# Designed miniproteins, single chains, continued (2): the designs that were tried, part 8

Each design is a single chain, and the fold is of that chain. pLDDT is the mean over its residues in the fold that is shown.

## One batch from the design tools (miniprotein)

Design m4262
Fold by ESMFold2-Fast:
Structure m4262 (fold): chain A 63 residues (1-63)
Amino acid sequence: MNPALRTLHLASDGIEAALNAGDADGVRRFAEESERKAIEMGYDPEEVRAAAQALRDGALADL
């Protein structure tokens, strides 16, 4: 598995857990941490931010 995709999948799982707990702050923190880690791993910051933003927007809309 691509490490960037793995990082985003781990963020997705954490975001889902935060949503089930009703923790909007947890959703935001998990998305931000995942974005930072992917950028540190050498992925394109613009692509990482776009993917993280889409994931966050979808998750927060379901709250």
Scores: mean pLDDT 67

Design m4263
Fold by ESMFold2-Fast:
Structure m4263 (fold): chain A 77 residues (1-77)
Amino acid sequence: MMSEESIQAAAKLPASVSVPLLVRELASPDPQARIDAALALGYIGDPRAIEPLRRALAEETDPAVRAAIERALAAIG
């Protein structure tokens, strides 16, 4: 896992890296960043995102962000 190719893989943001980064963006002070993170997690469809998305939804007060999180949860299954 420690190789020069790891830098190129990080630039492509594989699910093993992108999911943790997007989960952190769900806590962003910018509501647009939270919407983008939720939608991206839904598109990736990784079930590891389900618990973080549920936590974000429980704390979210912005209706647009809540809708994005609910859509992501529905897409993952």
Scores: mean pLDDT 74

Design m4264
Fold by ESMFold2-Fast:
Structure m4264 (fold): chain A 69 residues (1-69)
Amino acid sequence: MLREEAEKLWEKSKEYLKKGDKEKALDLADEAANLYSQLPGGDKEAAEITTEMSKLLGEGIVAAPRDAP
């Protein structure tokens, strides 16, 4: 079921975080959050995943647009 798929993606994302592969971890976390957002009651899990991604980005980089007006 979609919920189980989202949960597996999130667990794989955490494994990649432990390996230091932030790019793959973010990709998998994004897919998991997207699947959770499609489920009734999954919004909280999606928000939690987004928060963890933000912590990872804030550690080394920031999610800021690189605009050059």
Scores: mean pLDDT 72

Design m4265
Fold by ESMFold2-Fast:
Structure m4265 (fold): chain A 62 residues (1-62)
Amino acid sequence: GPLDAALERLRRLAEEMAAVLAKQTGLTPTVTVERLDDTTARVTITVGDKTYVFTVNLLELP
């Protein structure tokens, strides 16, 4: 459905951000995208000793 498409789009955006972090740090990031509810997902990116966490409303993705 549209929210599943939005979730896949979010996964691609998270991977793009991880690629930028990899280039900036020289380290291999780990990316986790988890669906918290019907309209909410959480992205966690870990690179070295840094962890970035943000919550996304899937209805607000293009």
Scores: mean pLDDT 83

Design m4266
Fold by ESMFold2-Fast:
Structure m4266 (fold): chain A 64 residues (1-64)
Amino acid sequence: PTAEEYVAMGETYYEAGRYEDAVAYYKKAIELDPNNKKAWEGLAKALEKLGKTEEAAKYREKAK
């Protein structure tokens, strides 16, 4: 799968409220393409939903 396909899977799981699964797919996208800003942003959003606010803030800096 491409990084874009993993981002799409992460978005699908995020919309379903499955935030841990969303985190896993966003991380796979970043492994394939560390410059994918949307993957970093999605990861931060999913982590915020899980109460991981400090970790989310760190990944938001990668999205900028």
Scores: mean pLDDT 84

Design m4267
Fold by ESMFold2-Fast:
Structure m4267 (fold): chain A 107 residues (1-107)
Amino acid sequence: LEPDGVVTFERDGKEIGRFTLLDPGRGAEALGRIMDIVVEELQRRGRADVTPEELIDLVKRAAEKAGYVVRELTTDEELAQAIADGALVVFEDPEDPARRLAITEKP
């Protein structure tokens, strides 16, 4: 079962990043704020192609700048805990499950 509210990023027809919205309302709001910052940064760089590693770093910085808390996830247990702790959005590299971010509101 694919989760509802998946947003993907592509370069040359290849998926390089994926957002999963865990809270449809607040997750969509967080994604919008994060993406505005990511798009502005990419526009400053001109026609710069991003690697999956550069994209995850941009998303992390953008989320922190937007006022969210970012947790780097290296295990499925850490992902499950982040979901249980009320993460709004998870961002992942579809080719490397060890490259995941959980994004949540500040306490």
Scores: mean pLDDT 76

Design m4268
Fold by ESMFold2-Fast:
Structure m4268 (fold): chain A 85 residues (1-85)
Amino acid sequence: LEAVKEKALTVVDGSIGNVKNALEEARKNGDEELVKFMEQKLAELEKLRAEIEKATDVAEINELTAKAMEVGAESMIALRAMKRK
């Protein structure tokens, strides 16, 4: 259980880092819409991180980790799309 939680938190922290980098890029470009979107995705990841810390079931931890990966992927796709005119 502990090993599963540690791995899940590492994955979520990676996604949070990616979204923070995307947020910085959006701010540098003055894209207020993208900034707002990334701030929302960051809030979602922080919530998922807290839920993983409280989870006591391996299946639940795996599900929450998958959701965090999806949010991270969405953020990267949005960053690429919004940067292209």
Scores: mean pLDDT 79

Design m4269
Fold by ESMFold2-Fast:
Structure m4269 (fold): chain A 77 residues (1-77)
Amino acid sequence: EGIKALIEGKYEEAVKIFEEKLKENPDDVFTLVGLAEAYLRLGEYDKAIETARKALELDPSNVVAQRLLKEAEEKKK
């Protein structure tokens, strides 16, 4: 499970798990949020921004996606 990999700090493994899941369901907001967090933790800020924006296009009220987008934008500066 991708969330377990995130909790354990296995961010590269989490990216792989979430990417595989998104191949089957590209509009899964929960998986997009997890992928954005994994990218943020890896310092992949551009990918974190892109992924969080996609999550917000699908669910504009998602507080976690809003937080991840803001944090990734701040870290990129």
Scores: mean pLDDT 85

Design m4270
Fold by ESMFold2-Fast:
Formats: sequence, C-alpha cells, structure tokens
Structure m4270 (fold): chain A 70 residues (1-70)
Amino acid sequence: SEEFDREVLEALALIHLGIHKSEAPYLPKEEFIKRLKEDTERIAKWLEDQGFTEVAERLKKEAEELIKEI
C-alpha cells in the first residue's frame, strides 16, 4: 500500500540522515555540509518524483536541523 511504502521510505530517509550524523565528527565541517545538502536534494527530488512529497519535505527539514547542530 502507499501508506506502507511511505512509512518504509520515511524510515530509510531518516536512517540516511543518521549515517551522515555519525560521519560528522570525521569530516571537515564545509565538506560535511556540502555532502549532506547534495545527498538530501538528490533523494528529496527522487521522492517528490515518486509522489512522496511529504517524505521529501520531512527529509529536508531533518537535514536542516542536523546542519544547525554542527
């Protein structure tokens, strides 16, 4: 179902952000922010193209909050 697919994609998007967060202490700040933004925009666009606009919006918000924590 679309609801199940949405929940799975949302979980995968949050896992992706968690991986970036775990790498933050090991990368230069500018490089970390650049990679996070590029990956987030690419994934968000793909999600929007598949019709998961709400998941894409949440991913972008979570990435912005992660950037603020650095």
Scores: mean pLDDT 77

Design m4271
Fold by ESMFold2-Fast:
Structure m4271 (fold): chain A 77 residues (1-77)
Amino acid sequence: LEEADEYYEKGLEAYRKGDYETAVKYFSKALELYIKELGENHPKVADALFNLGRALKQLGRTEEAQEYLERAAKIVE
């Protein structure tokens, strides 16, 4: 979990700085580790999916962003 949380925080820092490409990279790594350790329906997975979708939207990758945001929404229902 510490490694996944570290990648997630690095993603947030990159997003804050407007480095959306780096944010996508780190959120993707955090997502992979969170799914492995916590399963697909954990709140931390939803957080990683949501922020990955937001970063993709900033890059104009709107269709990919929508898929990740919909996956996040289903977890928090």
Scores: mean pLDDT 85

Design m4272
Fold by ESMFold2-Fast:
Structure m4272 (fold): chain A 90 residues (1-90)
Amino acid sequence: DPQARLEALLREAAELDARIRGELWGETEPEVLARRAQGLYDIWRSMSPEELRRALQQAREMARGLMEERPELRPLAEALIETLDAILNL
């Protein structure tokens, strides 16, 4: 089911984004990170396919920049890029 796969990958990407921002802002509370991930997922799910594609490409570019500027975030940024690439190639 392409829709179920898209939704699963969007959730994974939102969770990775929340973890990266948590590291940047010093937030470690699981409930706060889960709320942020859900919020981003809900925003992405409400977008048109064209709006979503642009948003995911912007997220990918941000993650790439973080790999160079913040080497300690490289594993999370790489995981986010891989998930975003999987969505963009659906």
Scores: mean pLDDT 87

Design m4273
Fold by ESMFold2-Fast:
Structure m4273 (fold): chain A 83 residues (1-83)
Amino acid sequence: SDGDQILQGGITTLNTLVQNNASSSVLYRIFRIFMDDVITRFPQLSSQVQTMINMGDSMIRSNVSSRDMGQQMISMVNGMLNS
Protein backbone atom coordinates (compact mmCIF):
# COMPACT_ATOMS: atom_id res chain seq x y z
CA SER A 1 0.00 0.00 0.00
CA ASP A 2 2.64 2.57 1.03
CA GLY A 3 4.96 1.20 -1.67
CA ASP A 4 2.18 1.39 -4.28
CA GLN A 5 1.45 5.02 -3.33
CA ILE A 6 5.13 6.02 -3.57
CA LEU A 7 5.59 4.30 -6.96
CA GLN A 8 2.34 5.82 -8.28
CA GLY A 9 3.55 9.24 -7.10
CA GLY A 10 6.76 8.71 -9.08
CA ILE A 11 4.77 7.80 -12.20
CA THR A 12 2.64 10.96 -11.78
CA THR A 13 5.75 13.15 -11.40
CA LEU A 14 7.47 11.60 -14.44
CA ASN A 15 4.28 11.98 -16.54
CA THR A 16 4.06 15.67 -15.56
CA LEU A 17 7.71 16.24 -16.52
CA VAL A 18 7.22 14.52 -19.91
CA GLN A 19 4.02 16.51 -20.63
CA ASN A 20 5.93 19.74 -19.82
CA ASN A 21 8.78 18.82 -22.22
CA ALA A 22 11.40 18.43 -19.50
CA SER A 23 14.95 17.88 -20.80
CA SER A 24 16.70 14.50 -20.58
CA SER A 25 18.96 15.96 -17.87
CA VAL A 26 15.97 17.01 -15.73
CA LEU A 27 14.21 13.65 -16.25
CA TYR A 28 17.39 11.75 -15.36
CA ARG A 29 18.05 13.87 -12.24
CA ILE A 30 14.49 13.49 -10.91
CA PHE A 31 14.49 9.75 -11.75
CA ARG A 32 17.76 9.26 -9.81
CA ILE A 33 16.37 11.14 -6.77
CA PHE A 34 13.17 9.05 -6.93
CA MET A 35 15.11 5.75 -7.25
CA ASP A 36 17.32 6.72 -4.30
CA ASP A 37 14.18 7.36 -2.19
CA VAL A 38 12.75 3.96 -3.26
CA ILE A 39 15.97 2.13 -2.27
CA THR A 40 16.02 3.95 1.09
CA ARG A 41 12.40 2.96 1.88
CA PHE A 42 12.53 -0.54 0.30
CA PRO A 43 16.09 -1.95 0.57
CA GLN A 44 14.81 -5.31 -0.75
CA LEU A 45 14.40 -3.62 -4.18
CA SER A 46 18.08 -2.51 -4.31
CA SER A 47 19.13 -4.89 -7.14
CA GLN A 48 16.07 -4.03 -9.27
CA VAL A 49 16.56 -0.28 -8.68
CA GLN A 50 20.29 -0.49 -9.54
CA THR A 51 19.38 -2.20 -12.85
CA MET A 52 16.97 0.66 -13.63
CA ILE A 53 19.59 3.30 -12.70
CA ASN A 54 22.06 1.55 -15.03
CA MET A 55 19.46 1.65 -17.84
CA GLY A 56 18.92 5.38 -17.20
CA ASP A 57 22.69 5.93 -17.33
CA SER A 58 22.81 4.06 -20.65
CA MET A 59 19.96 6.18 -22.09
CA ILE A 60 21.58 9.50 -21.12
CA ARG A 61 24.90 8.38 -22.70
CA SER A 62 23.10 7.24 -25.90
CA ASN A 63 21.40 10.65 -26.37
CA VAL A 64 17.89 9.18 -26.67
CA SER A 65 15.10 11.77 -26.93
CA SER A 66 13.70 13.18 -23.67
CA ARG A 67 10.26 11.80 -24.61
CA ASP A 68 11.60 8.24 -25.14
CA MET A 69 13.66 8.48 -21.94
CA GLY A 70 10.64 9.63 -19.92
CA GLN A 71 8.39 6.93 -21.39
CA GLN A 72 10.98 4.22 -20.61
CA MET A 73 11.37 5.51 -17.03
CA ILE A 74 7.57 5.47 -16.55
CA SER A 75 7.52 1.90 -17.96
CA MET A 76 10.22 0.81 -15.48
CA VAL A 77 8.32 2.23 -12.47
CA ASN A 78 5.07 0.63 -13.74
CA GLY A 79 6.99 -2.67 -13.90
CA MET A 80 7.90 -2.31 -10.22
CA LEU A 81 4.30 -1.39 -9.30
CA ASN A 82 2.91 -4.48 -11.10
CA SER A 83 5.51 -6.90 -9.70
Scores: mean pLDDT 83

Design m4274
Fold by ESMFold2-Fast:
Structure m4274 (fold): chain A 60 residues (1-60)
Amino acid sequence: APVIARAAYDYIPIFPDSLELKKGDLVEVLEELNEHFWRARLLATGEEGIVPKSYVEVIA
């Protein structure tokens, strides 16, 4: 089953391949890259990128 997380905070991209988040955005977690970052897909747009784990809350 897909792992779904919700953005707890707005996130502005700070490096290449970062995904911009708005608070309340739903993302599918695709891959754990390291202790601080996941690769995720924004459900509304299908856009993929890197998000900080501390900015999202797993809901499903």
Scores: mean pLDDT 83

Design m4275
Fold by ESMFold2-Fast:
Structure m4275 (fold): chain A 58 residues (1-58)
Amino acid sequence: MDKEELLEKMREALRNRDFETFAEVAEELTGKKEGAEAIKKEKSEVVGRVALHEAEKV
């Protein structure tokens, strides 16, 4: 499928509350975009955990 059709299918799945189809299409469509955002969020969490671990060791 074209990205445009995949995006539309994802939105339609969301309107129908079809989480399984939504997740499948979203991952295929925005694999890198969602991944990049997840990594950014994970980085913040990892930095926080490292700071906490360092405070514990001191």
Scores: mean pLDDT 61

Design m4276
Fold by ESMFold2-Fast:
Structure m4276 (fold): chain A 86 residues (1-86)
Amino acid sequence: QPSVRELLAEYRRLAAEAAKDPELQSKFDEVVVEIMRETQRRIDAVEAEAKARGLSDEELDARINEVYQEALRKLVEKMRELLAEH
């Protein structure tokens, strides 16, 4: 599995390519908004579970980091799809 650093590097590369085309940039912005909304819903669910189960701050942070890593992977995947379709 790619690291967060590798995923962020790929995200920046794809964002730079999209910035060359206003139509593609607009589609990338829509994907970012969609994924951020989904990510927030997942974080809310993780926080609710942590509160119910009495998880430590360290365990909560670890679970939130997993949600962000999954979101970043999904974002890169969707951006690649848009670039390939363009």
Scores: mean pLDDT 84

Design m4277
Fold by ESMFold2-Fast:
Structure m4277 (fold): chain A 65 residues (1-65)
Amino acid sequence: MVEELVEEARRHIEEAKKALENGDYKKAVEHASRALRIARELAKLGHLEEAQRIMDEVTELLKKL
């Protein structure tokens, strides 16, 4: 359900942050990409606000690469 998708995206964002802190840019990008795929699924389901929040957080992380 939607709540599970949001939680999964948050887990990927947290893993991406940890990877960035460890200098593992490849792993950070992989987790960021998975979070973006979940945001795309949320948008298709009509949950545009949740999707936008995830996309904004991922964009902010990618600016640090």
Scores: mean pLDDT 84

Design m4278
Fold by ESMFold2-Fast:
Structure m4278 (fold): chain A 110 residues (1-110)
Amino acid sequence: LFPARIYVNQGKYDEAIKIAEEELKRDPNNADAYTVLGYAYLKKGEYDKAIEYFEKAISIDPNNARAYVVLGEAYYKKGDKEKAIEYFEKALSINPNNTRAKKLLEEVKK
């Protein structure tokens, strides 16, 4: 997943998707690969696909506060403020010091 994360950071989302999919062929329970896929699709504006991959990541690692933050962001981008709030609050229940979740929760509640 290290190369896939580098491609996400460079804005090369299609390359990140390809590498993450190859990683999942070796390990279908790799939660990090699902978060990379979800984030790449989120950046491409494919919110339903992003949600699907983040939900898979959470099913594998339910204590991943970051996955809940990006899932909430995907719902917010889709216009579902209620679900966005729910997932940001879930992220904060796991990691109360998550500054991104706090900031996004304030933005959604406006």
Scores: mean pLDDT 82

Design m4279
Fold by ESMFold2-Fast:
Structure m4279 (fold): chain A 73 residues (1-73)
Amino acid sequence: SAEEIAREIEELRRKLLKDPNDVDAWIALAQAYARAGRPDQARTVLENRIWYARSQGREDDAARLEAALAALP
């Protein structure tokens, strides 16, 4: 339901405040935004994290985030 997706988004955002390098949580957050009917927010989240991962030399993380971005509607 929409309420369940909203709860998932809130929980993921709280997790990311504690561990901002959790790539799986960033991907899950973007997918949750897309399911919530917020595809622009989903794309923005992934694009910002791709740039950050590249700035840190985390090429494997950037590749995973790019794959997630390509899978968005």
Scores: mean pLDDT 88

Design m4280
Fold by ESMFold2-Fast:
Structure m4280 (fold): chain A 64 residues (1-64)
Amino acid sequence: SERLEKLKLGVKAFKLAKEKYGVTTVEEALALSEEEKKELAEELGVSVEELVEYLRLLKERVIL
């Protein structure tokens, strides 16, 4: 499903945020600066708005 693919991208985004910025929670990843979010979005090939939605889906764990 489309939601599952977005969730997978959210997991990848969270992993990158952990490696680059030392965040320990999805909440902390969502609280990153706009510049840091742009860097993560660029790495994933998505917009900042899509990055935020993917991270929110991961936080909510809405895949079913």
Scores: mean pLDDT 80

Design m4281
Fold by ESMFold2-Fast:
Structure m4281 (fold): chain A 80 residues (1-80)
Amino acid sequence: VDDFQATLRDILESMGVPEDTIEKILGLFKETAKDPTDENIEKFVKEVRKLLKEAGMPEEKVETAVKALRSMLLAYKDAL
């Protein structure tokens, strides 16, 4: 989980996501990783998309981040 969170932070920072938004996303990621059901992953993706749009991120970057985050959670789930 910690290694995934570090990678996720680096990706979001490289995309110009504000620090407060990054912290919210990391918190949601950590909670979803405790119970990574398909339903919880989709709820996480929906909330992240909302947070990134509220932070003023362009749609292309929002979709890139959402795809990366979904892939990371699925990889984490498969590794359990």
Scores: mean pLDDT 79

Design m4282
Fold by ESMFold2-Fast:
Structure m4282 (fold): chain A 65 residues (1-65)
Amino acid sequence: MENIKKAEELLKEGKYLEAAGYFAQAVIDDPNNAKAYELLAEVFEKLGHPEAAQRARDRAEAVSG
């Protein structure tokens, strides 16, 4: 939970690489956390990696159902 909050703060500040690291840690700690994958997808979109963003969204869908 703390990793997600920290990553959301970094995302708001435009620190996308740091935010990606914290969201990645959040999905390692809880691989069924669909929200963390969704937010990781948003970070990848901000970094200009639409394919990586789509893969993160696919993982969010897979773990949310």
Scores: mean pLDDT 80

Design m4283
Fold by ESMFold2-Fast:
Structure m4283 (fold): chain A 75 residues (1-75)
Amino acid sequence: MLKITIKFPDGSEEVIESDDPEEALRKAVELILSTEEADPTNQTGAVLRIIGAQLDAERTGEDVEIEIELKKKKT
């Protein structure tokens, strides 16, 4: 299982959970990249962190839980 909690710049939160780590990764990455107000460097870091979590979940077969905080874009 891979569980990803995403905290958005507006203070809202979404939880993506799947027994298929690849499915959780796909859904989380799509949601992060569609967040227009998020800082691009923070989005890139979040995506890389989720890829690492997915790889760990697949390698170990253990439940992996990760929390991502998306920061507001700098003007």
Scores: mean pLDDT 81

Design m4284
Fold by ESMFold2-Fast:
Structure m4284 (fold): chain A 83 residues (1-83)
Amino acid sequence: SLEEKVKELEERIKEDPNDAKAWLELGKVLHQLQQFEKAKEYYEKAIKLDPNYAEAWENLGLVLQVLHQFEEAEEYFEKAKKL
């Protein structure tokens, strides 16, 4: 279930807070659960840990579109494309 996946990812992050992939995956699960502000926060954490993480920039852009932050979304899609 998505709830079980959240718990697994939270445990991974508790043991290794620098696991950029775990932050990205947690953001993706929250995005599926339509918790867009939390998804944004966790994508931002993934990018802070790995600024060259193209998938995190793309997913941040997608959640920003849902939040109607269109200018920032476009900038982040362009950032992902350059990586």
Scores: mean pLDDT 87

Design m4285
Fold by ESMFold2-Fast:
Structure m4285 (fold): chain A 59 residues (1-59)
Amino acid sequence: GPIAVAVEDVPDAGPAILGLKKGERVEILKEYSDGMAVVKSLETGKTGLVGLSKLEIIE
């Protein structure tokens, strides 16, 4: 999927929400109509849900 960068820190909120650091790169695997996405961190390899408003697509 598209590659995106976290534009701000996202706190871990278990079990479904993936915590990110500002500048962390992720692959977007699936987008939902509610503004959430399933992403895979390219830094940690973990997958989870993140709000699309926290991401900037770069590729």
Scores: mean pLDDT 80

Design m4286
Fold by ESMFold2-Fast:
Structure m4286 (fold): chain A 57 residues (1-57)
Amino acid sequence: LTLAQQQAINRVASAGIDRLDAGEPLEAVQERIREELRRAGLGEYADAVVRSVAAHA
């Protein structure tokens, strides 16, 4: 991973946790994570990021 890719993954994960804390449904948060990472060319990491964020639900 490049530094830019690592920062993108961290940003998406942090945003997901913030959305869960704000009361957004887990399913909606997971879908946004997958879509954001797919658009960034990081879709291969989506399942790992989703699992990490889901641990906060």
Scores: mean pLDDT 83

Design m4287
Fold by ESMFold2-Fast:
Structure m4287 (fold): chain A 86 residues (1-86)
Amino acid sequence: MKKEAEELYQGMKEAAKLSSDKEATLQFAKTLLGLAEYDPKLVAETLKLGGREYAFKVADAAEKVDPELGKKTREALEEAAKLAEE
């Protein structure tokens, strides 16, 4: 869990640097959406590590390219963030 959250955090950070790359942004947004649905606890732990800024930056960038995907990704991240509060 802890190691996986750190790996996901690093991935989010790198993806946020590529937020101007439309294809990379969409692929990472799809990955975040899937992870938030499959393992919301892992995403919650990653957000606690400071991944929130990077994750939402990717979701925002994705929404500019694919509004439906970006909004779904942001919604899933917000739900995972609620788990991070407990």
Scores: mean pLDDT 77

Design m4288
Fold by ESMFold2-Fast:
Structure m4288 (fold): chain A 87 residues (1-87)
Amino acid sequence: SSEEEFRKKVREVIDEWAEKVEPLAPGARGLRESLLEALDDPSLSLRQQVATAKAMLRRLAAETDDPRVREEAEEAIRRLDELYEES
């Protein structure tokens, strides 16, 4: 279904972000697990799952001192917004 394809693409964004950020920020692995947990939460709608993931990425971007970590988080947010607008 188009929702299953959308969920797959959202997961790909999170996985690609984590692979780039894990070498720069040791806490990124734990955050990736939390992001995937939010995306798998059956009590949340798809919209709420994506909104939760974006909020967590925005918080990381605001709190990080590493411009590369910030840039990758902002890119992931942009990609999630684009996917949601096309769904």
Scores: mean pLDDT 81

Design m4289
Fold by ESMFold2-Fast:
Structure m4289 (fold): chain A 81 residues (1-81)
Amino acid sequence: MIDKSAVDKARKIVAYLEEKFKDEIAGIGGLRREGDSAVFSVTFKDGTDIEKVIKELKKEFPEAKFRKIGPNTVEVIVPKE
């Protein structure tokens, strides 16, 4: 069974990204499961200050973890709570 709380939180993070950083985002990948965590990728447009975006996400969603997987792509990892 998919943990509803992790999925619901991941959806809130996606909505936040689309509202606040729409101009900085090139694309958001599909939601997948990694153990008890919900994980999705975010690809940023060239020239985006990715560290600034991650800092704001950490402020709003302190439980989320971030993994850089490409020059403009970050995985957002939302643990089970």
Scores: mean pLDDT 80

Design m4291
Fold by ESMFold2-Fast:
Structure m4291 (fold): chain A 70 residues (1-70)
Amino acid sequence: SEEERKKLKKELLKLIGEILDIIGDIEELEKKLKKTTDPEEKEKLEKEIEKLKEELEKLRKKLKELTKKL
């Protein structure tokens, strides 16, 4: 129905927003990583980036599933 499609579009837009926020966070952490010379700080930043990339992959899968329902 048109109402179900509107609801899916709203959920899709929210999910896109969440994806864009995580991409921004990853970019900022990658900038910090490039400027960091301390090995311990590098390891912490790399782990944080990896965690965000895993979250991004989960959200991308949800996006793909929602777009199939449109």
Scores: mean pLDDT 86

Design m4292
Fold by ESMFold2-Fast:
Structure m4292 (fold): chain A 55 residues (1-55)
Amino acid sequence: SAEEAALRARIDEALKQLEEFYKNEGYSDEEIKEVLERNRALMERHYAEKLAARA
C-alpha cells in the first residue's frame, strides 16, 4: 500500500541518517552494520503495528 511504502521510505531515511552519524563519530563498519540491523528490525516491527492499527 501507499502508506506501507511511505513507512518503508521513512525507515530507510532514518537508518541512512543514523549511519552517517556513526560514520562521523568514527565507529567501525562492523559496529554500524550491527546497530543498523537492530534498529531496522525494531522500526519495522513498530511501524507494522502502527499500520495494522490504522486499518
Scores: mean pLDDT 80

Design m4293
Fold by ESMFold2-Fast:
Structure m4293 (fold): chain A 70 residues (1-70)
Amino acid sequence: MEELEEALRRLVEAIRAGASDEAVYQHLKEVGELAQKLGRKDVEIIKTEKRDIIFLSPEFLQRLRAVEAA
């Protein structure tokens, strides 16, 4: 749980700092991998012919907002 919160905090900080889309995407992938490792399916990475599409559940977005408010 703490590792996921730390990854979420880093993602929020990167977005606030105006990090590149590539850097934000890498943080988002790390958060998604940690969520899946913890048995949570709140984040899905959908592979397409051109790119990966990352889907965030409403519950996951609420958690991101909670980290941002802290």
Scores: mean pLDDT 64

Design m4294
Fold by ESMFold2-Fast:
Structure m4294 (fold): chain A 60 residues (1-60)
Amino acid sequence: PVNEEGLEEAEKKLEEELEKDNDEKAKELYELRKQLGEALRQGKLEEARKLAEEIEKLLE
């Protein structure tokens, strides 16, 4: 199909829903990493440090 944008969005949504049901821990790690990147981008070093600690706790 020619509509690549619609396919990418649909695939991403399906992947997110499947991950939510199959692996809650992996989804939590993904969200924390995403928030960490956002905090670093905004210069919120205190928030970024807390998010990094949460990620480390999940990986221990």
Scores: mean pLDDT 70

Design m4296
Fold by ESMFold2-Fast:
Structure m4296 (fold): chain A 69 residues (1-69)
Amino acid sequence: AFELFVEGGKAYQAGDYETAARLFEEALKLDPNLYAAWEALAEAYRKLGREEEAEEYRRKSQEIRDALA
């Protein structure tokens, strides 16, 4: 999970938001409690112009983080 998250972050920094989103989604399939990946996925979707999905994933990140506290 963490390895995919790191690779997603590199893709995001390179401006490859489609690859970043895919890698973050793969990380979340392995570890759905990785709230940082939900936040990163929301940011990638915002860059892709998919604002509704971005807001949904941002809320998921908050929900997971709060559930773990």
Scores: mean pLDDT 80

Design m4297
Fold by ESMFold2-Fast:
Structure m4297 (fold): chain A 82 residues (1-82)
Amino acid sequence: MAQLTEEQIAELKRAFSLFDKDGNGTITADELLNIPQSMKAPIAEIIREMDADGNGTIDFPEFLHGVSLFSQEDLDALIQEM
């Protein structure tokens, strides 16, 4: 598993804030529909893993954990699209 650097965590927090259009500290599936098509596949997998219980929301710790399950290449692609 890829170890997240402090820089990657900061960029992921920035990315989370961009998806958190309502500023409530959580991301809904609807907010993720506005992301670029190139990012939909990795984001959909994060949602699937984090929303396994059907709550329909993802907070930052859950998002960070989901992202940590991806390869370094997928993580870098996600950050670059931000």
Scores: mean pLDDT 64

Design m4298
Fold by ESMFold2-Fast:
Structure m4298 (fold): chain A 83 residues (1-83)
Amino acid sequence: MVEEAKKLYDEAVKLFNEAIEAARRGDLETARKLYSEAVKLYNEAIELFKKAGQEDLAKEMKAKGDKLVDEFNRLILEEIRRR
């Protein structure tokens, strides 16, 4: 389970980064789709870490993911305001 959780988390981080890049390009539709997928995988990864009894690791991974969420939301807000 921990290895599966790490794999899902790594995939979520990749999708968050792709969503951030799409947002920077002003491609808000692609950015939102990638972000939704990233959030889904991220939440699944956190649940798997918790089920494995790795609560401290789940908290660390959540803190890292929350920073990516904050960066994405900031970029989306900036791009919407430019329109």
Scores: mean pLDDT 80

